# Designs tried in a protein design run: designed miniproteins, single chains, continued (5). Part 83

Each design is a single chain, and the fold is of that chain. pLDDT is the mean over its residues in the fold that is shown.

## One batch from the design tools (miniprotein)

Design m19047
Fold by ESMFold2-Fast:
Structure m19047 (fold): chain A 75 residues (1-75)
Amino acid sequence: DREALEEARRIVEEKGELSEEEIEEIFKEAEEARKKLAENPSEIKPEELEELKEKLRVAAADQVLREEERRRREE
């Protein structure tokens, strides 16, 4: 938990903060890519997959920070 939160802060500080809409778009893009790969492994180029993984890593970090802040505020 704490290590993941610290790593998330570091990533967001380096790459910049994403909006909730941007995070959702990236996760949706990843979901669509996963479906395409499940049907045909050659559907997506390796370079596109690596770029998507990087976007997903940044989006996941930002989402973790937003969820932590939301939990603090919900109480």
Scores: mean pLDDT 74

Design m19048
Fold by ESMFold2-Fast:
Parts: C-alpha cells; structure tokens; sequence
Structure m19048 (fold): chain A 71 residues (1-71)
C-alpha cells in the first residue's frame, strides 16, 4: 500500500513537471498551468500522508516548488 502511494506521488510530480515544461507550446497555457498545479498539490498531499518517508516529502515538495516557478 505505502509503496503504491509512493509510486503515485512520484508519478504525479513527474506529470506536473512535464505539463509545466510544455507551457510554451500549449494551446491553452492557463488551463495547462492549472492542471500542473493540481497534479503537484496532489503529489504533495500523497507524500505527506507517508510520515515515515521524509526524503520523498522533500523531493516532492522541491518538484512542486519548481512547477510553481515555471507557471
């Protein structure tokens, strides 16, 4: 269960970063930015639900910060 949650948190963070990186070529950059933010927020929520994995929490928070810097 925890392993599946960790994998999901990482996958959401990666998806958020991919969407943020794609902003310059997107047809609707506002909608894409919102989707990237929502994915990043979801990733942080999942990582924070795993209190015994501080390394994952740091990694996901850093990814979310990078997404916000772009959008």
Amino acid sequence: SDKELRQRAVSLAVAAQILAAALPIEEDPEATAEAARELAERAVELAESLPNDPELQKEIREAARRVEEII
Scores: mean pLDDT 81

Design m19049
Fold by ESMFold2-Fast:
Structure m19049 (fold): chain A 59 residues (1-59)
Amino acid sequence: SAEEREREIRELARMLHNAGIPEELAERLARRIYEEYGEKLRSGEVSGADVLELVEREL
C-alpha cells in the first residue's frame, strides 16, 4: 500500500514535470493531487492523464 502510493505519486510528479513544472513543485503538486484525487485514481474514476489535463488547464 505505502509502496503503491509512492509509485503513484512519482508517476504524477513525472507527468507534471514533463508538462513543464519544476521538479520540486511537481512533487509537491503531485502529493496534493494524490490527497485530493487519490481515491478516484485508485477506483479508476479518474486517470492520471485526466488529472494532468485538469492541471494544465489551470496553468
Scores: mean pLDDT 72

Design m19050
Fold by ESMFold2-Fast:
Structure m19050 (fold): chain A 68 residues (1-68)
Amino acid sequence: SVEVDPREFDTDGDGTFTKEELRAFLRSLGLNPTDEEVEAADTDGDGTVDMTELVEFLREKMPEGLRS
């Protein structure tokens, strides 16, 4: 398995992800997210996803989670 840290895809370092960064990150984990799933992760509809929301989303999709 590949160990991937979500922080590696946070190019701004501000703890948020754009939809494009989220999609790239999920694909790097071997997931194949649809545009609808990426939009669902953006609960506020503002075009960004907080790191906390991302971790919760991943926990729901893969209970074994990411390694820190």
Scores: mean pLDDT 64

Design m19051
Fold by ESMFold2-Fast:
Parts: C-alpha cells; structure tokens; sequence
Structure m19051 (fold): chain A 86 residues (1-86)
C-alpha cells in the first residue's frame, strides 16, 4: 500500500520528527517522497504493509482525540492522512 501524510502548521521540532520518520522508511527500503510548501509538509511512502498503514490511521485518530483536525481518505491503493496542527 501507499501512504501520504500531510501536516499543516507544524513547529520546526515537529517537522524534524516527521522528517526523521520519513528517513527511517527510506532506510528500510521504501520509496519516499517529501514535499514542503510553506507550513505544509507532505510525505508519501510506497510499499508499506497493510498493518503499517493501519497503525498510522490509529495514530492519526489519536491526534484527533488530542484536538487536532484529522482527515483520512482512501484514493485507490493510497491512504491519505491530513493533520492540521494550527
């Protein structure tokens, strides 16, 4: 499966954490694309297991329970998770 994580309104510390997670996916053999547009960070990883994608969906639900705005959408074989930290 393919996973796209989009974050808006991140602090520099939060951005560093997510960029390090993206580097770890790349190190583990996944194809990773990172895009930065102003305050928006988008990370796309390819070749993830269903279990890994579900784990990220659950983590996103946790962020929504903490008061962040979260959107989860399936587009083909890609799960798109958008989190607003603003």
Amino acid sequence: MKLTLTFDGLTEEQKSIFLNEAKEWEKNGHKVTVSIDGTTLSITAEGLTVETVIAYALKAIGLELEGHKVTIKKNGDTLVITVDYS
Scores: mean pLDDT 82

Design m19052
Fold by ESMFold2-Fast:
Structure m19052 (fold): chain A 60 residues (1-60)
Amino acid sequence: SMDEATRLFAEVSEQLRTLSPAEARRLIGKFARKLRDELGLSDGEVQSYVDELVRQVEAV
């Protein structure tokens, strides 16, 4: 559900603050796959979450 996606996004965003860039990108990839394959989000919805997480990683 959208509520689950939002919760997972918040959790992943928090974890990204303690990970290396390589670990962060791996986690983002796993998150994106889970949103698409398990939660049934559209490609556009998944990409919106991914873009925000990548922005957070690249800002460091």
Scores: mean pLDDT 80

Design m19053
Fold by ESMFold2-Fast:
Structure m19053 (fold): chain A 65 residues (1-65)
Amino acid sequence: GKKVAVVAAATKEKGEEAGKKLVEETGADDYIVLVGAGPEEGRAKMRELVEKEGALVAGINVYDE
């Protein structure tokens, strides 16, 4: 499948910035931002996307703890 960067973030703005940088750095074809989930839920969704879609994922978690 295509390469996808996945970002879990508390806000859309932070997630989109991180996703765009990941695409530039990794050469991924696209990025996905998971917004409004907690850190654990974000990580679980990243794992599910990798396993279900078969995409390569570079994950960044931008939550305030």
Scores: mean pLDDT 68

Design m19054
Fold by ESMFold2-Fast:
Structure m19054 (fold): chain A 98 residues (1-98)
Amino acid sequence: MYEEAKKRLEQAEKEIEELRKFIEELKKSKDKEIQELAKKLEELLKKIEEKLEKVKKLLEEKAPEEEIKKALLELETELGMARMLASVAKKIKENLEK
C-alpha cells in the first residue's frame, strides 16, 4: 500500500507540474472562454495541491490504509476533473489558434 501510494504521488506531482505550465499558456490567450477555463483550472489546482499535501501527511504519519485510500481517491477525483477541463481548453485553443 505505502509503496503504491508513493508511486501515485510521484505521478500526481508530474501531472500538477504539467497542469501549471498549461494554465500559464492558457492565460496568454485573448479568448474569453480560454481565460475562464484557466481560472477554473487554477481553482482546481489549489484543491489538488491541498489533497496532495493531505496524502503526503498521512503517509508520513503512517495513517491507516483506509484513510490513505480515501485521500488518494479525493486527489484522483480532482485530477480527473482537471484533465477534463484541460482537454476542453486544449480543444478550444486548437480551434482558435493557427
Scores: mean pLDDT 82

Design m19055
Fold by ESMFold2-Fast:
Structure m19055 (fold): chain A 80 residues (1-80)
Amino acid sequence: SLVPLTPEQQAAVDAALAEVRKAMKEFDKHPKSKELREEGLKAIAYVIRGVGSFLEGRADEAIRDFQEAVEIEKKAIEKA
């Protein structure tokens, strides 16, 4: 990151990103992922914002945005 995080903050961000990667994989393999494109793009926007917060050393904001991206993808799959 452009701003150093504490080891605890870095671990929390890494864990949140791991959940994002898992949610993206589940979303992409879903048969209706193409129909859910708008929700997928919304989730990507939150990931991009989260990465920006991470690079600025705002770990809590980054984690919140990553968690929102995961929830958007999970809810989209549940509604499909």
Scores: mean pLDDT 82

Design m19056
Fold by ESMFold2-Fast:
Structure m19056 (fold): chain A 74 residues (1-74)
Amino acid sequence: MSLEELTEKAFEVLKGLVEKFGAKKVAEMLREQAKQSSPEESELLLRLADAVEAGDEEKMREAIEELVRLELEK
C-alpha cells in the first residue's frame, strides 16, 4: 500500500471520528495523545489537532501524510 493510499485511509478514519465525536473533542484527544508521544510525533499531532478544529481538510491531509511517513520510517 502506497503512502498516498495510507494517508487517504487515515484521513477517512479521522473524518469518521469527527462525525461521531465532533471536531473539538477529536482535537482535544489528539492534543492529549501528543503529551505521551515523541517530540516529532507530538508536533505533528498538535498541527493535526489545529487543522481538525479549523476544518482545514488540506492541512489535515498534510499532517496525516507526515505522521504516516514518520511511522513507516520506524
Scores: mean pLDDT 83

Design m19057
Fold by ESMFold2-Fast:
Structure m19057 (fold): chain A 98 residues (1-98)
Amino acid sequence: MEEEARRLMEEADKLSKEAINLAKQGKVDEAIKKFREAGDLYVDAVARHPELLPEAVKRLFKAADEIAKLLTPEQAQRVYALAVASAIDAVGRLLERE
């Protein structure tokens, strides 16, 4: 694994954990913002090392599930929509190479 891609995955994981903690505190908009930032870093990691796609998607949806459990159904849908958008972006990066 390339060092930069690994660092991006680790920073994305940290932002995901921060988003979960913000959601536990009722800071929903801040939690969603941090989750979006985490998604962007997972996409960047996959762009640098496409073999990370399955792991990045798995971590992204695991974080989405943990955040969604703490939110209303409408807010949870926003979090899942962001996770799906990030997954689509990551797949798009991989497919551009074919």
Scores: mean pLDDT 84

Design m19058
Fold by ESMFold2-Fast:
Structure m19058 (fold): chain A 94 residues (1-94)
Amino acid sequence: MSLAEFVEELERLLEELKKAKTEEEVKKILQRIAELVDEFIRELERRGAPASLIAFFRDFRDGILRMIEENAPKEKVIENVEGFVNFLRSIVES
């Protein structure tokens, strides 16, 4: 998976998150986001990416898992994921 493919898949999940109507649906999508980030971390490790870059993605994953545990409001979850997507897009589009 390339960074561009990762961002596209994350944006797809963000749109699903915006459409979610229940707390259960939000948690299921967040679990899917955490899974996607874990797959990308494995890709980075396989490619010998710097530990700092791997830590950056792990920190985001851990934040997602914490939002699931704490039943974070949908609006705060969307804000957090959207912020991460926008940051990654700024790198890819530069």
Scores: mean pLDDT 84

Design m19059
Fold by ESMFold2-Fast:
Structure m19059 (fold): chain A 55 residues (1-55)
Amino acid sequence: MKGKKFDPNASIEEIRKELLESVEELTKGMTPEERQALIDEVKKRVDEIKKEREK
């Protein structure tokens, strides 16, 4: 699959790792600035998932 979907029940570290690896693959031809913006979005999303699970 080109955009790997992760199991939402996977560990937070596993989710974070898979999302960051997907960003690396998708952004190979992008500028460093664009890649950083996407990485920041991924980190924000992972942080939200972590907060939801910590309840």
Scores: mean pLDDT 70

Design m19060
Fold by ESMFold2-Fast:
Structure m19060 (fold): chain A 59 residues (1-59)
Amino acid sequence: LPEIYKRVALHEAEKFAKEHLSEEEAKELIEKVRQATEEATSPEELGKRVRELLEEALK
């Protein structure tokens, strides 16, 4: 997976966490998103995983 997609995913996760989550929840979300960037093989898969993680963090 190209570096640019990983950076975009992490940046979006950090923005979301800063606006919507506590510091503890933010750290957990960012770690999970980082794992997703390592496991995902396509931008579409990464996007889906990130969306699922953001939804889980809100509920």
Scores: mean pLDDT 80

Design m19061
Fold by ESMFold2-Fast:
Structure m19061 (fold): chain A 108 residues (1-108)
Amino acid sequence: SAIEKLEKIIAELEALRDQAAARGDTLLTRATQILIDAIKKALEAIKKGELNEKHVLDVEVALGLLGIARGVNRIIGASPEVLALGDKVLELGREAIAILKEILKKEG
């Protein structure tokens, strides 16, 4: 189900956040946490039948902030492992947006 897919994305993002934190990347850790929080709010809205365009926008804004964090990490010469973490977080964020948009399309 869409709920199970979003719960798996949240779990994977939490693992990637913890890996970024362990590597001392405060910027990536914080950006990933903002994305996790936005997806969790959207998931709770789905469970209540209250999902709207603002929930999708909040996840898109969080993904934008993460894109900035990834760009900063590239400029400062972050390790390949940290750059790979950022890439995976962006991939999962895009997957979450696609799921949320599909739900809105069916309920709007």
Scores: mean pLDDT 86

Design m19062
Fold by ESMFold2-Fast:
Structure m19062 (fold): chain A 65 residues (1-65)
Amino acid sequence: VTKKVAFKVIAMAIGTELGVEVKVKEEDGVIHVTIKGDPEASERAAKEIRREAEKLGLKVEVYIE
């Protein structure tokens, strides 16, 4: 499994666990994550997703709507 595939699975799992919508797109080698839902849950999801990206050494941009 590639680091990018592993990260996408992890990011979506975090969204499901925290009850927020997580959309993951890859553009020009950068992974874009958009989170939508409850503000407190979205902030927690963004923090966890950024931490997982850091562990995998991936360049990720996280947006909260």
Scores: mean pLDDT 82

Design m19063
Fold by ESMFold2-Fast:
Structure m19063 (fold): chain A 66 residues (1-66)
Amino acid sequence: SAKVEKLIDEAQEAAAKAGEAFANKDYKGAIEAAKRAAKAAEEAGSEEGKKGAEEGIKKIEEKAKE
C-alpha cells in the first residue's frame, strides 16, 4: 500500500541520515535520526527494521561515551 511504502521510504531516509551524522561524529543527530527510522519501521510493521534501528541507537550511545 502507498502508506506502507511511504513509511519504508521514511525509515530508509532516516537511517541514511543517522549514518551520515554518525560518520561526522554528530551522535545526538545520529540518535535522533535513528529514532525516526525506528518509529517509521514500527508504523510500517517491520519488526526487523525497528530492531535494527534500536540496535543502531545502542551502538551510537556507546560511541558517544568515548
Scores: mean pLDDT 82

Design m19064
Fold by ESMFold2-Fast:
Structure m19064 (fold): chain A 71 residues (1-71)
Amino acid sequence: SPLEELREKLREVVDKALKENKTFEEMAYEIARVLDELIEKYNLTDEERAQAVRLAGEILQEFIEEYKKKK
């Protein structure tokens, strides 16, 4: 499933960013890049795109909480 692949890739991006002490800005760009690549790769429908954006927002929210704790 494209959404399962997206979730896995976004989680890896978050984990790598935390390990490498990437800035929030760098992390946000990486998340946006992965989301755009997946949308183009699978030619997602409007419904699937909405689901993907929601999932990306959820993962980004988790990263924001972790980033704040390390500040």
Scores: mean pLDDT 77

Design m19065
Fold by ESMFold2-Fast:
Structure m19065 (fold): chain A 86 residues (1-86)
Amino acid sequence: MAEELYEKGTRYLQEGDYEKAREYFTKALELDPNFARAWFNLGLAHQKLGDTELAKRYFTKSANLLLDQGQEDELLELQAQHERAV
């Protein structure tokens, strides 16, 4: 369920519909608030909408969750994805 909403959000993000991307990532996080990838992509959507401060907060939340889960490799992958997306 949360993963399906996340995938829909990712599709909207790729299509440039940042408002719908934000909506679907938010719904995914309502089902799974520890979904670090959804926090990261919610940050990307907010960054594209011009909400830089909110984006920074969501990126930090994602990083902290991945570190708490011992998933440093996934954190590095998401950081590389963000660098390519700038």
Scores: mean pLDDT 81

Design m19066
Fold by ESMFold2-Fast:
Structure m19066 (fold): chain A 81 residues (1-81)
Amino acid sequence: DAAARERENVRALAELLLELVRRALAEMTPEQRQEIAERLLNGDASSLSPEQKAIHEEMARGLLTDDLEGMERRLEEIVNA
């Protein structure tokens, strides 16, 4: 089922992004996280699904706000929508 596979791909992406943000919060300065967030927001989104774009926006928000718990909750909402 293509729809089930897409949901699984979106979930896998969300889990990878949560891990990356967790590491960034632990190891990077606010300035380094700002640079990564700007790259995510300015990246080529023409080939992304709406769900994938929403995940990128939540990753950028997590990096800028240090709200890992909020990011995890919002990503779960996107994956399960």
Scores: mean pLDDT 72

Design m19067
Fold by ESMFold2-Fast:
Structure m19067 (fold): chain A 88 residues (1-88)
Amino acid sequence: SEHLGKALEYTKKALEYLKKGDIEKAIEYLREAVRHAQEALAAAPSPHVRLGLQYATAALSYAQQGKIEEAIKYAEEAIRHLEEALAA
């Protein structure tokens, strides 16, 4: 639960920085989000945690490539799935 909550909060922070154009900070927050999502998945396997991790990892990849519109869309999908996992 601690790792799941942190994965969600770091993904939300990353999305804010992507929208502000601070890509370096967005990448740092996405790296933290992916790390915490991996720990959450290891502790409690869940389809929503797995999808949240997959989308957050894709958002990180797109941000690193400078594909900011794609990074935003994938970060928003990661948030949706991580929120569903936290609500369960």
Scores: mean pLDDT 90

Design m19068
Fold by ESMFold2-Fast:
Structure m19068 (fold): chain A 56 residues (1-56)
Amino acid sequence: VSPEVIELGEEVRRALLEAGWSPGAARAAYNSVVNSNDVQVAREALEAARDTLKHV
């Protein structure tokens, strides 16, 4: 897995935790991003997570 995908996965996890998601759900999202090993998928996931935070 590229370091860039790992970093984006960590940011997705943090954004979801800040939005009030459970640690388990945030970890599942991180694992999904890392397992995809795709920077574009990771970036899209991060945008979705940040959008979730804005809607709380």
Scores: mean pLDDT 77

Design m19069
Fold by ESMFold2-Fast:
Structure m19069 (fold): chain A 62 residues (1-62)
Amino acid sequence: SMERLLEERRELAREIADRLLSSTEKALLEILKERNMSANSISEALSAIWRNGKLSPRSRLL
């Protein structure tokens, strides 16, 4: 019974994560589309964010 509860919680967490990621990707695609940028620009922008920010807010000069 406990194992089923844990599994159900894990599935719910996965669904939430998937939906959150999908929403984020959709928002990024809309921004880049308005900027008339290609998919290559998406990959380069994401790589730059990962290398510079590591998904952490960069408080440089703030």
Scores: mean pLDDT 63

Design m19070
Fold by ESMFold2-Fast:
Structure m19070 (fold): chain A 57 residues (1-57)
Amino acid sequence: SLEEDAEKAIEGGAKAGKAGLSAEAAHRLAYWQAREAGLDDERAREVGERAKELGLE
């Protein structure tokens, strides 16, 4: 589902951020995964922001 794909994108970006990727790069990674999964720009940006935030923890 789109919801499951969004969660996977958030996890991927957050893990990359925790591994040392910049906040902007973690956002872009999650954003593009969400877009490829079929989420529109607005929802993909929300996914990117969530991944960025979690990656900084």
Scores: mean pLDDT 84

Design m19071
Fold by ESMFold2-Fast:
Structure m19071 (fold): chain A 97 residues (1-97)
Amino acid sequence: ERQLEVEVLGALVLIEISIALNDLKRKDYEGAAKSAERALEVVRQLGELTGLRDIVDEAIEKLQKAIEAAKNGDYETAIKYLREAGDLVSRAVEEAV
């Protein structure tokens, strides 16, 4: 069922974003970047499955900015973009089902 696949992929992205946010609180910038990279990989799959290119591409851009910020130790910027990416992914899941 496509709906279930969309919900599962969306949940996996949100879980990885939550892990990245928790890693940032621990000052584990490398861990946060890796979790965000895993989220980005799953978001690409969500885009392929749903065809929602505009909102998914925006989420990918936010995750890429979060990864760069985390690698640079920019805590505030990394958190901002991870949260924005999470909101976009939630909206993409709602739109797709």
Scores: mean pLDDT 86

Design m19072
Fold by ESMFold2-Fast:
Structure m19072 (fold): chain A 98 residues (1-98)
Amino acid sequence: MEEEVERRAEQYEKDVRDAIAAGPEKLAQVFERLARDVRENPELLPAVKRAMETAGELAPSRVGNAAIAGATASYLGNPDATVQALEEAVRIARELAA
């Protein structure tokens, strides 16, 4: 699983960076996908952590704060809290898209 997690982490980090450049709706779509992936495969938490850390550094402050909460939940191995933080990040990103 470590090799698959690294490949997913690299892809998720790229998807987050590309989405930030593309706009808030694209960023919301990436977070929705991450939330689905965590629900299906909690073993992807380390990959999601890296994506959320990237969003915490590069996204607008409101989205970045939700992403930092998600990175912390992922680090602590809590899939439900990670999904909740991702859903909050989706909500904030869509508010910014409006």
Scores: mean pLDDT 85

Design m19073
Fold by ESMFold2-Fast:
Structure m19073 (fold): chain A 94 residues (1-94)
Amino acid sequence: DGLFESPSLLEFLEESEELKKKAEELFNLEPDSKEREELIKELKEKIEKKRKELEELLKKNNGKKGAAHVFLEKKIEEVLEYLKKVLEEVEKKE
């Protein structure tokens, strides 16, 4: 299978986890701080870009069978759903 040997798949997972951590940092910042404003802008741009890239990656992996492939797809989907919820909460508080 070699799914976890793919640099691209690992890179997307790592970048998604980084965005998740950055989103968590957002809620610890003061509402009107410069840092929060910059992080909101960064998160919106990066979440939109990464979501599109991850959705494309899921399409390329569609139809593959195996525990490792299924696990990675579910993990990517969980991160995408988390990022979507964070973006919606950020937009509601603007």
Scores: mean pLDDT 67

Design m19074
Fold by ESMFold2-Fast:
Structure m19074 (fold): chain A 56 residues (1-56)
Amino acid sequence: MSEAEREERYRKGVEGALTLLQNGFSPEVAAAFVKTNTGLSEEEARAAVEEALKRL
């Protein structure tokens, strides 16, 4: 996967995580959703959730 494709998936992961967190879901649920729907690794999905938490 190219760097641009990885960055795009990460961006979408952050947006999805932010939406879930704003709707009262836990960070663990948000990370699982991001991993499943973006194809990011568990580590990358957790990083996306951490980034989303900073934007709340």
Scores: mean pLDDT 80

Design m19075
Fold by ESMFold2-Fast:
Structure m19075 (fold): chain A 67 residues (1-67)
Amino acid sequence: SMYIKEAEEEIEKAEKALKEGNLKEATKHLSKAIKYIQKARDEGDTKSSDELLKKVEQLSLKVMQKE
């Protein structure tokens, strides 16, 4: 699914922003990743979307811990 690729790119941008200490940008990219994951799941990409959702949840927790 195109949405899986878009979600992966947004997760990568979120990880980069988090490493740079830019929590606002990290949160923005995680939100975009969630939207793409939801669209991929709706199209039937359950396995890849579940894996990416877990990754987003882990990164979201790291953002919250750094606030």
Scores: mean pLDDT 85

Design m19076
Fold by ESMFold2-Fast:
Structure m19076 (fold): chain A 68 residues (1-68)
Amino acid sequence: MTLEELEEKAEEEKAELEEALKAGEIASEEDAERGKRLLEFELKKFRGELSEEEIEEIRAEIRAYAAA
């Protein structure tokens, strides 16, 4: 999968998440926002724009979520 294909897929998935939230198919607004955020981080990673600080932030968020 190329970066361009990944960007296109991520935009489609974000749109689907937003439409599903509006339709009441997603139970939580937080789940939709988290999904969008993870897609954005994957795109940054592929572009080589993701810093070590951003990677640590993602890891901290995942750990906090797992602990809750």
Scores: mean pLDDT 68

Design m19077
Fold by ESMFold2-Fast:
Structure m19077 (fold): chain A 104 residues (1-104)
Amino acid sequence: GAKNMRASMMAGAGAVAAATAAAVGRLAGDSEEAVEEAREGAEEAGEGARAAEEGRAEEAAREAEEGAEEAEKAAELAEDPGVAAAARAAAEAARRGAEAAREA
């Protein structure tokens, strides 16, 4: 339904944002730990998006929330302010995906 599509799109946006933070972090020469947490955040938010698309609301919420937590860790570990901001934006998008999945 429309709620599952919204949850999938929001978690997917979080995954793309976290993947972008990881890429930017690598290009900026930021900490390997920040890049790895952003990469893991992208994978978990992506799994949340897939679960939401398939109507697995509880799994979608859990995976998106885990993606948000990893993206927040990336922001804390990032030494570059742009990488930290990108990772924080990814965490917010993933949390919105988790909230949308819980309402689905």
Scores: mean pLDDT 85

Design m19078
Fold by ESMFold2-Fast:
Structure m19078 (fold): chain A 101 residues (1-101)
Amino acid sequence: LSPEARELLRQAIELLREAKEAFEKGDVDKMREIVAKLQEVVDQLRAHPDVPQEALDLANEALSIATRLLLKMERGEVTPEEKAEALRRFDEILAQLEALL
């Protein structure tokens, strides 16, 4: 990774950690803020030709999950089972992204 791409990937990782915490706490407003920031970082990662496709795919998957969870949180529709599964998947994505730094 270029220094710029690595910095963007680190920003995506940090935003994912914040999204996990906001989701655990049921903080809809914070989750909305983080999803918007994560979208911007993912768009920037996509524009960098040296970002591995695996990293981009993981970041896009994380953004998709976070966006879907935000919509469910706004509607009060998150089940305990969905919460547990989403948190496990966030942890898996975070570990894989960190391994690519």
Scores: mean pLDDT 86

Design m19079
Fold by ESMFold2-Fast:
Parts: structure tokens; C-alpha cells; sequence
Structure m19079 (fold): chain A 120 residues (1-120)
């Protein structure tokens, strides 16, 4: 299947990036794997890869870190971990809005933050 081919591709890309010590490539491959596992409903696995992506991205990679934090927040929400989702969304909003306050992901994170707060 296309999903199985994408998983294999990004798993191989991540391994090569780790062997090379390429932090940006590690983050990008881990972010892609997180998305694929999220689409498969494998939320704990998606969480592991999004956390790996966030750790790999440098502080200056605000757009990439902010995007990964938004996705991690959505994983926490699906897992029923609403306090952790709130923290991830607040961090995502901060980083994304520092790059571009008109980025549609800022609005998405704000709407998701409101929904998570309503669950508490």
C-alpha cells in the first residue's frame, strides 16, 4: 500500500539522518512518521515521533517546532490527555505566531486549545 511504502521510506530516511547526525533531516523524517502513525490511529507511536522531531529541531526552527507541537497537541487530545494538549497548543501558538501571526496553523491551534480547555 502507499502508506506502507511511505512508512518504509521515512523509516529509512530517519535511520540515514541519525547515522549522519543531521538534526534537521532527523526532525523532518520523524515529523513525517508521526503524521503517518496519526493517520493510522496509532497515537502513542505518533507521539514518540513528534517528540523526537521537536527534540531534533533547533530553537531557531520555530516554524517546524511550532508545527510539530501543534501535531503533538492533537495526539494528546486523541489520547484524552487534555492538560498536555493545552501545553502543546500554547507552545505551538507562541512559536508559530512569532514567525507569522496570520499562519492558518495559529488559528487551528487556538481553536484546538479552546476545545481542550472545554474538556477539563
Amino acid sequence: SILEEELKYYEEALKKAEEAGDKLAIGASALALGRLYFELGKYEKAKEYYEKAIEAFEDEDKLLKGHALLELGEVYFELGKYEEAIEAYEKAIKLLSEVDPDDPRVKRAEENLKKAKEKL
Scores: mean pLDDT 90

Design m19080
Fold by ESMFold2-Fast:
Structure m19080 (fold): chain A 65 residues (1-65)
Amino acid sequence: VDEKEVLRALGDIYLALGDLFESQGKYKEAAEMYEKAATLYEQAGDTEHANIARSKAEEARKKAE
């Protein structure tokens, strides 16, 4: 299995966890999961998905305040 594919798959898992926490109104936890996803996507070289995950993290942080 390609290392980059594994990192992207892990990013997808954390993104899904962030979405789950957001659906429960747990915005602080959602932001943390989205940040982990962004880092994993960046390590995978997937800048587009990393930017999406960072955007979601920023929005979740604003809602947590």
Scores: mean pLDDT 85

Design m19081
Fold by ESMFold2-Fast:
Structure m19081 (fold): chain A 71 residues (1-71)
Amino acid sequence: SAAVERTKAELARLVAEAAAAYLAGDLERARRLAEEAERLLAEAEARLSPEQARELRLATAQAAADVGAAL
């Protein structure tokens, strides 16, 4: 759904921004962005089907892996 795709994009953005903040030494910003990502994921999972929740978890894990590979 369009809502799931928007949430996936937002989670990927937050993961990338948190990693960038961490690399820049801005630990407070990194922590806040990571907490925002966890909150968004939890809120989305509570409203979605198990299949959509699994898709969001996989997309978030992939975004984190992509960031890790770029480091």
Scores: mean pLDDT 81

Design m19082
Fold by ESMFold2-Fast:
Structure m19082 (fold): chain A 107 residues (1-107)
Amino acid sequence: AAKERAIKAFREGVEYARKGIEYAQNGDFEKAAEYMLEAARAAGVGAVHALSTGTEQSKKAAEYFRKAAEYMLKGAEHARNGDFEKAVEYMKKAAEYMEKAIEILEK
């Protein structure tokens, strides 16, 4: 349940991140920033659910998820400022950390 909710939130975060990248690539930086912020929110929800499992694995997953949220927030800021290349770079880093968090929780 809690582990499953964390994984679901992480996967939702990845999908929002992908949409954010797509909007940024098309020059819609306002929508890119909105989706990147939704990805960061999903990341935060996932971290809370992961921590609620009370395991060392969940602690490591939450750490990776916090890093993902930080990179998503930086990506959103760059997207709002029209810095498409940096926005995409930060979102790719965020997606990598979310994938690592999912892998830890699924094992």
Scores: mean pLDDT 76

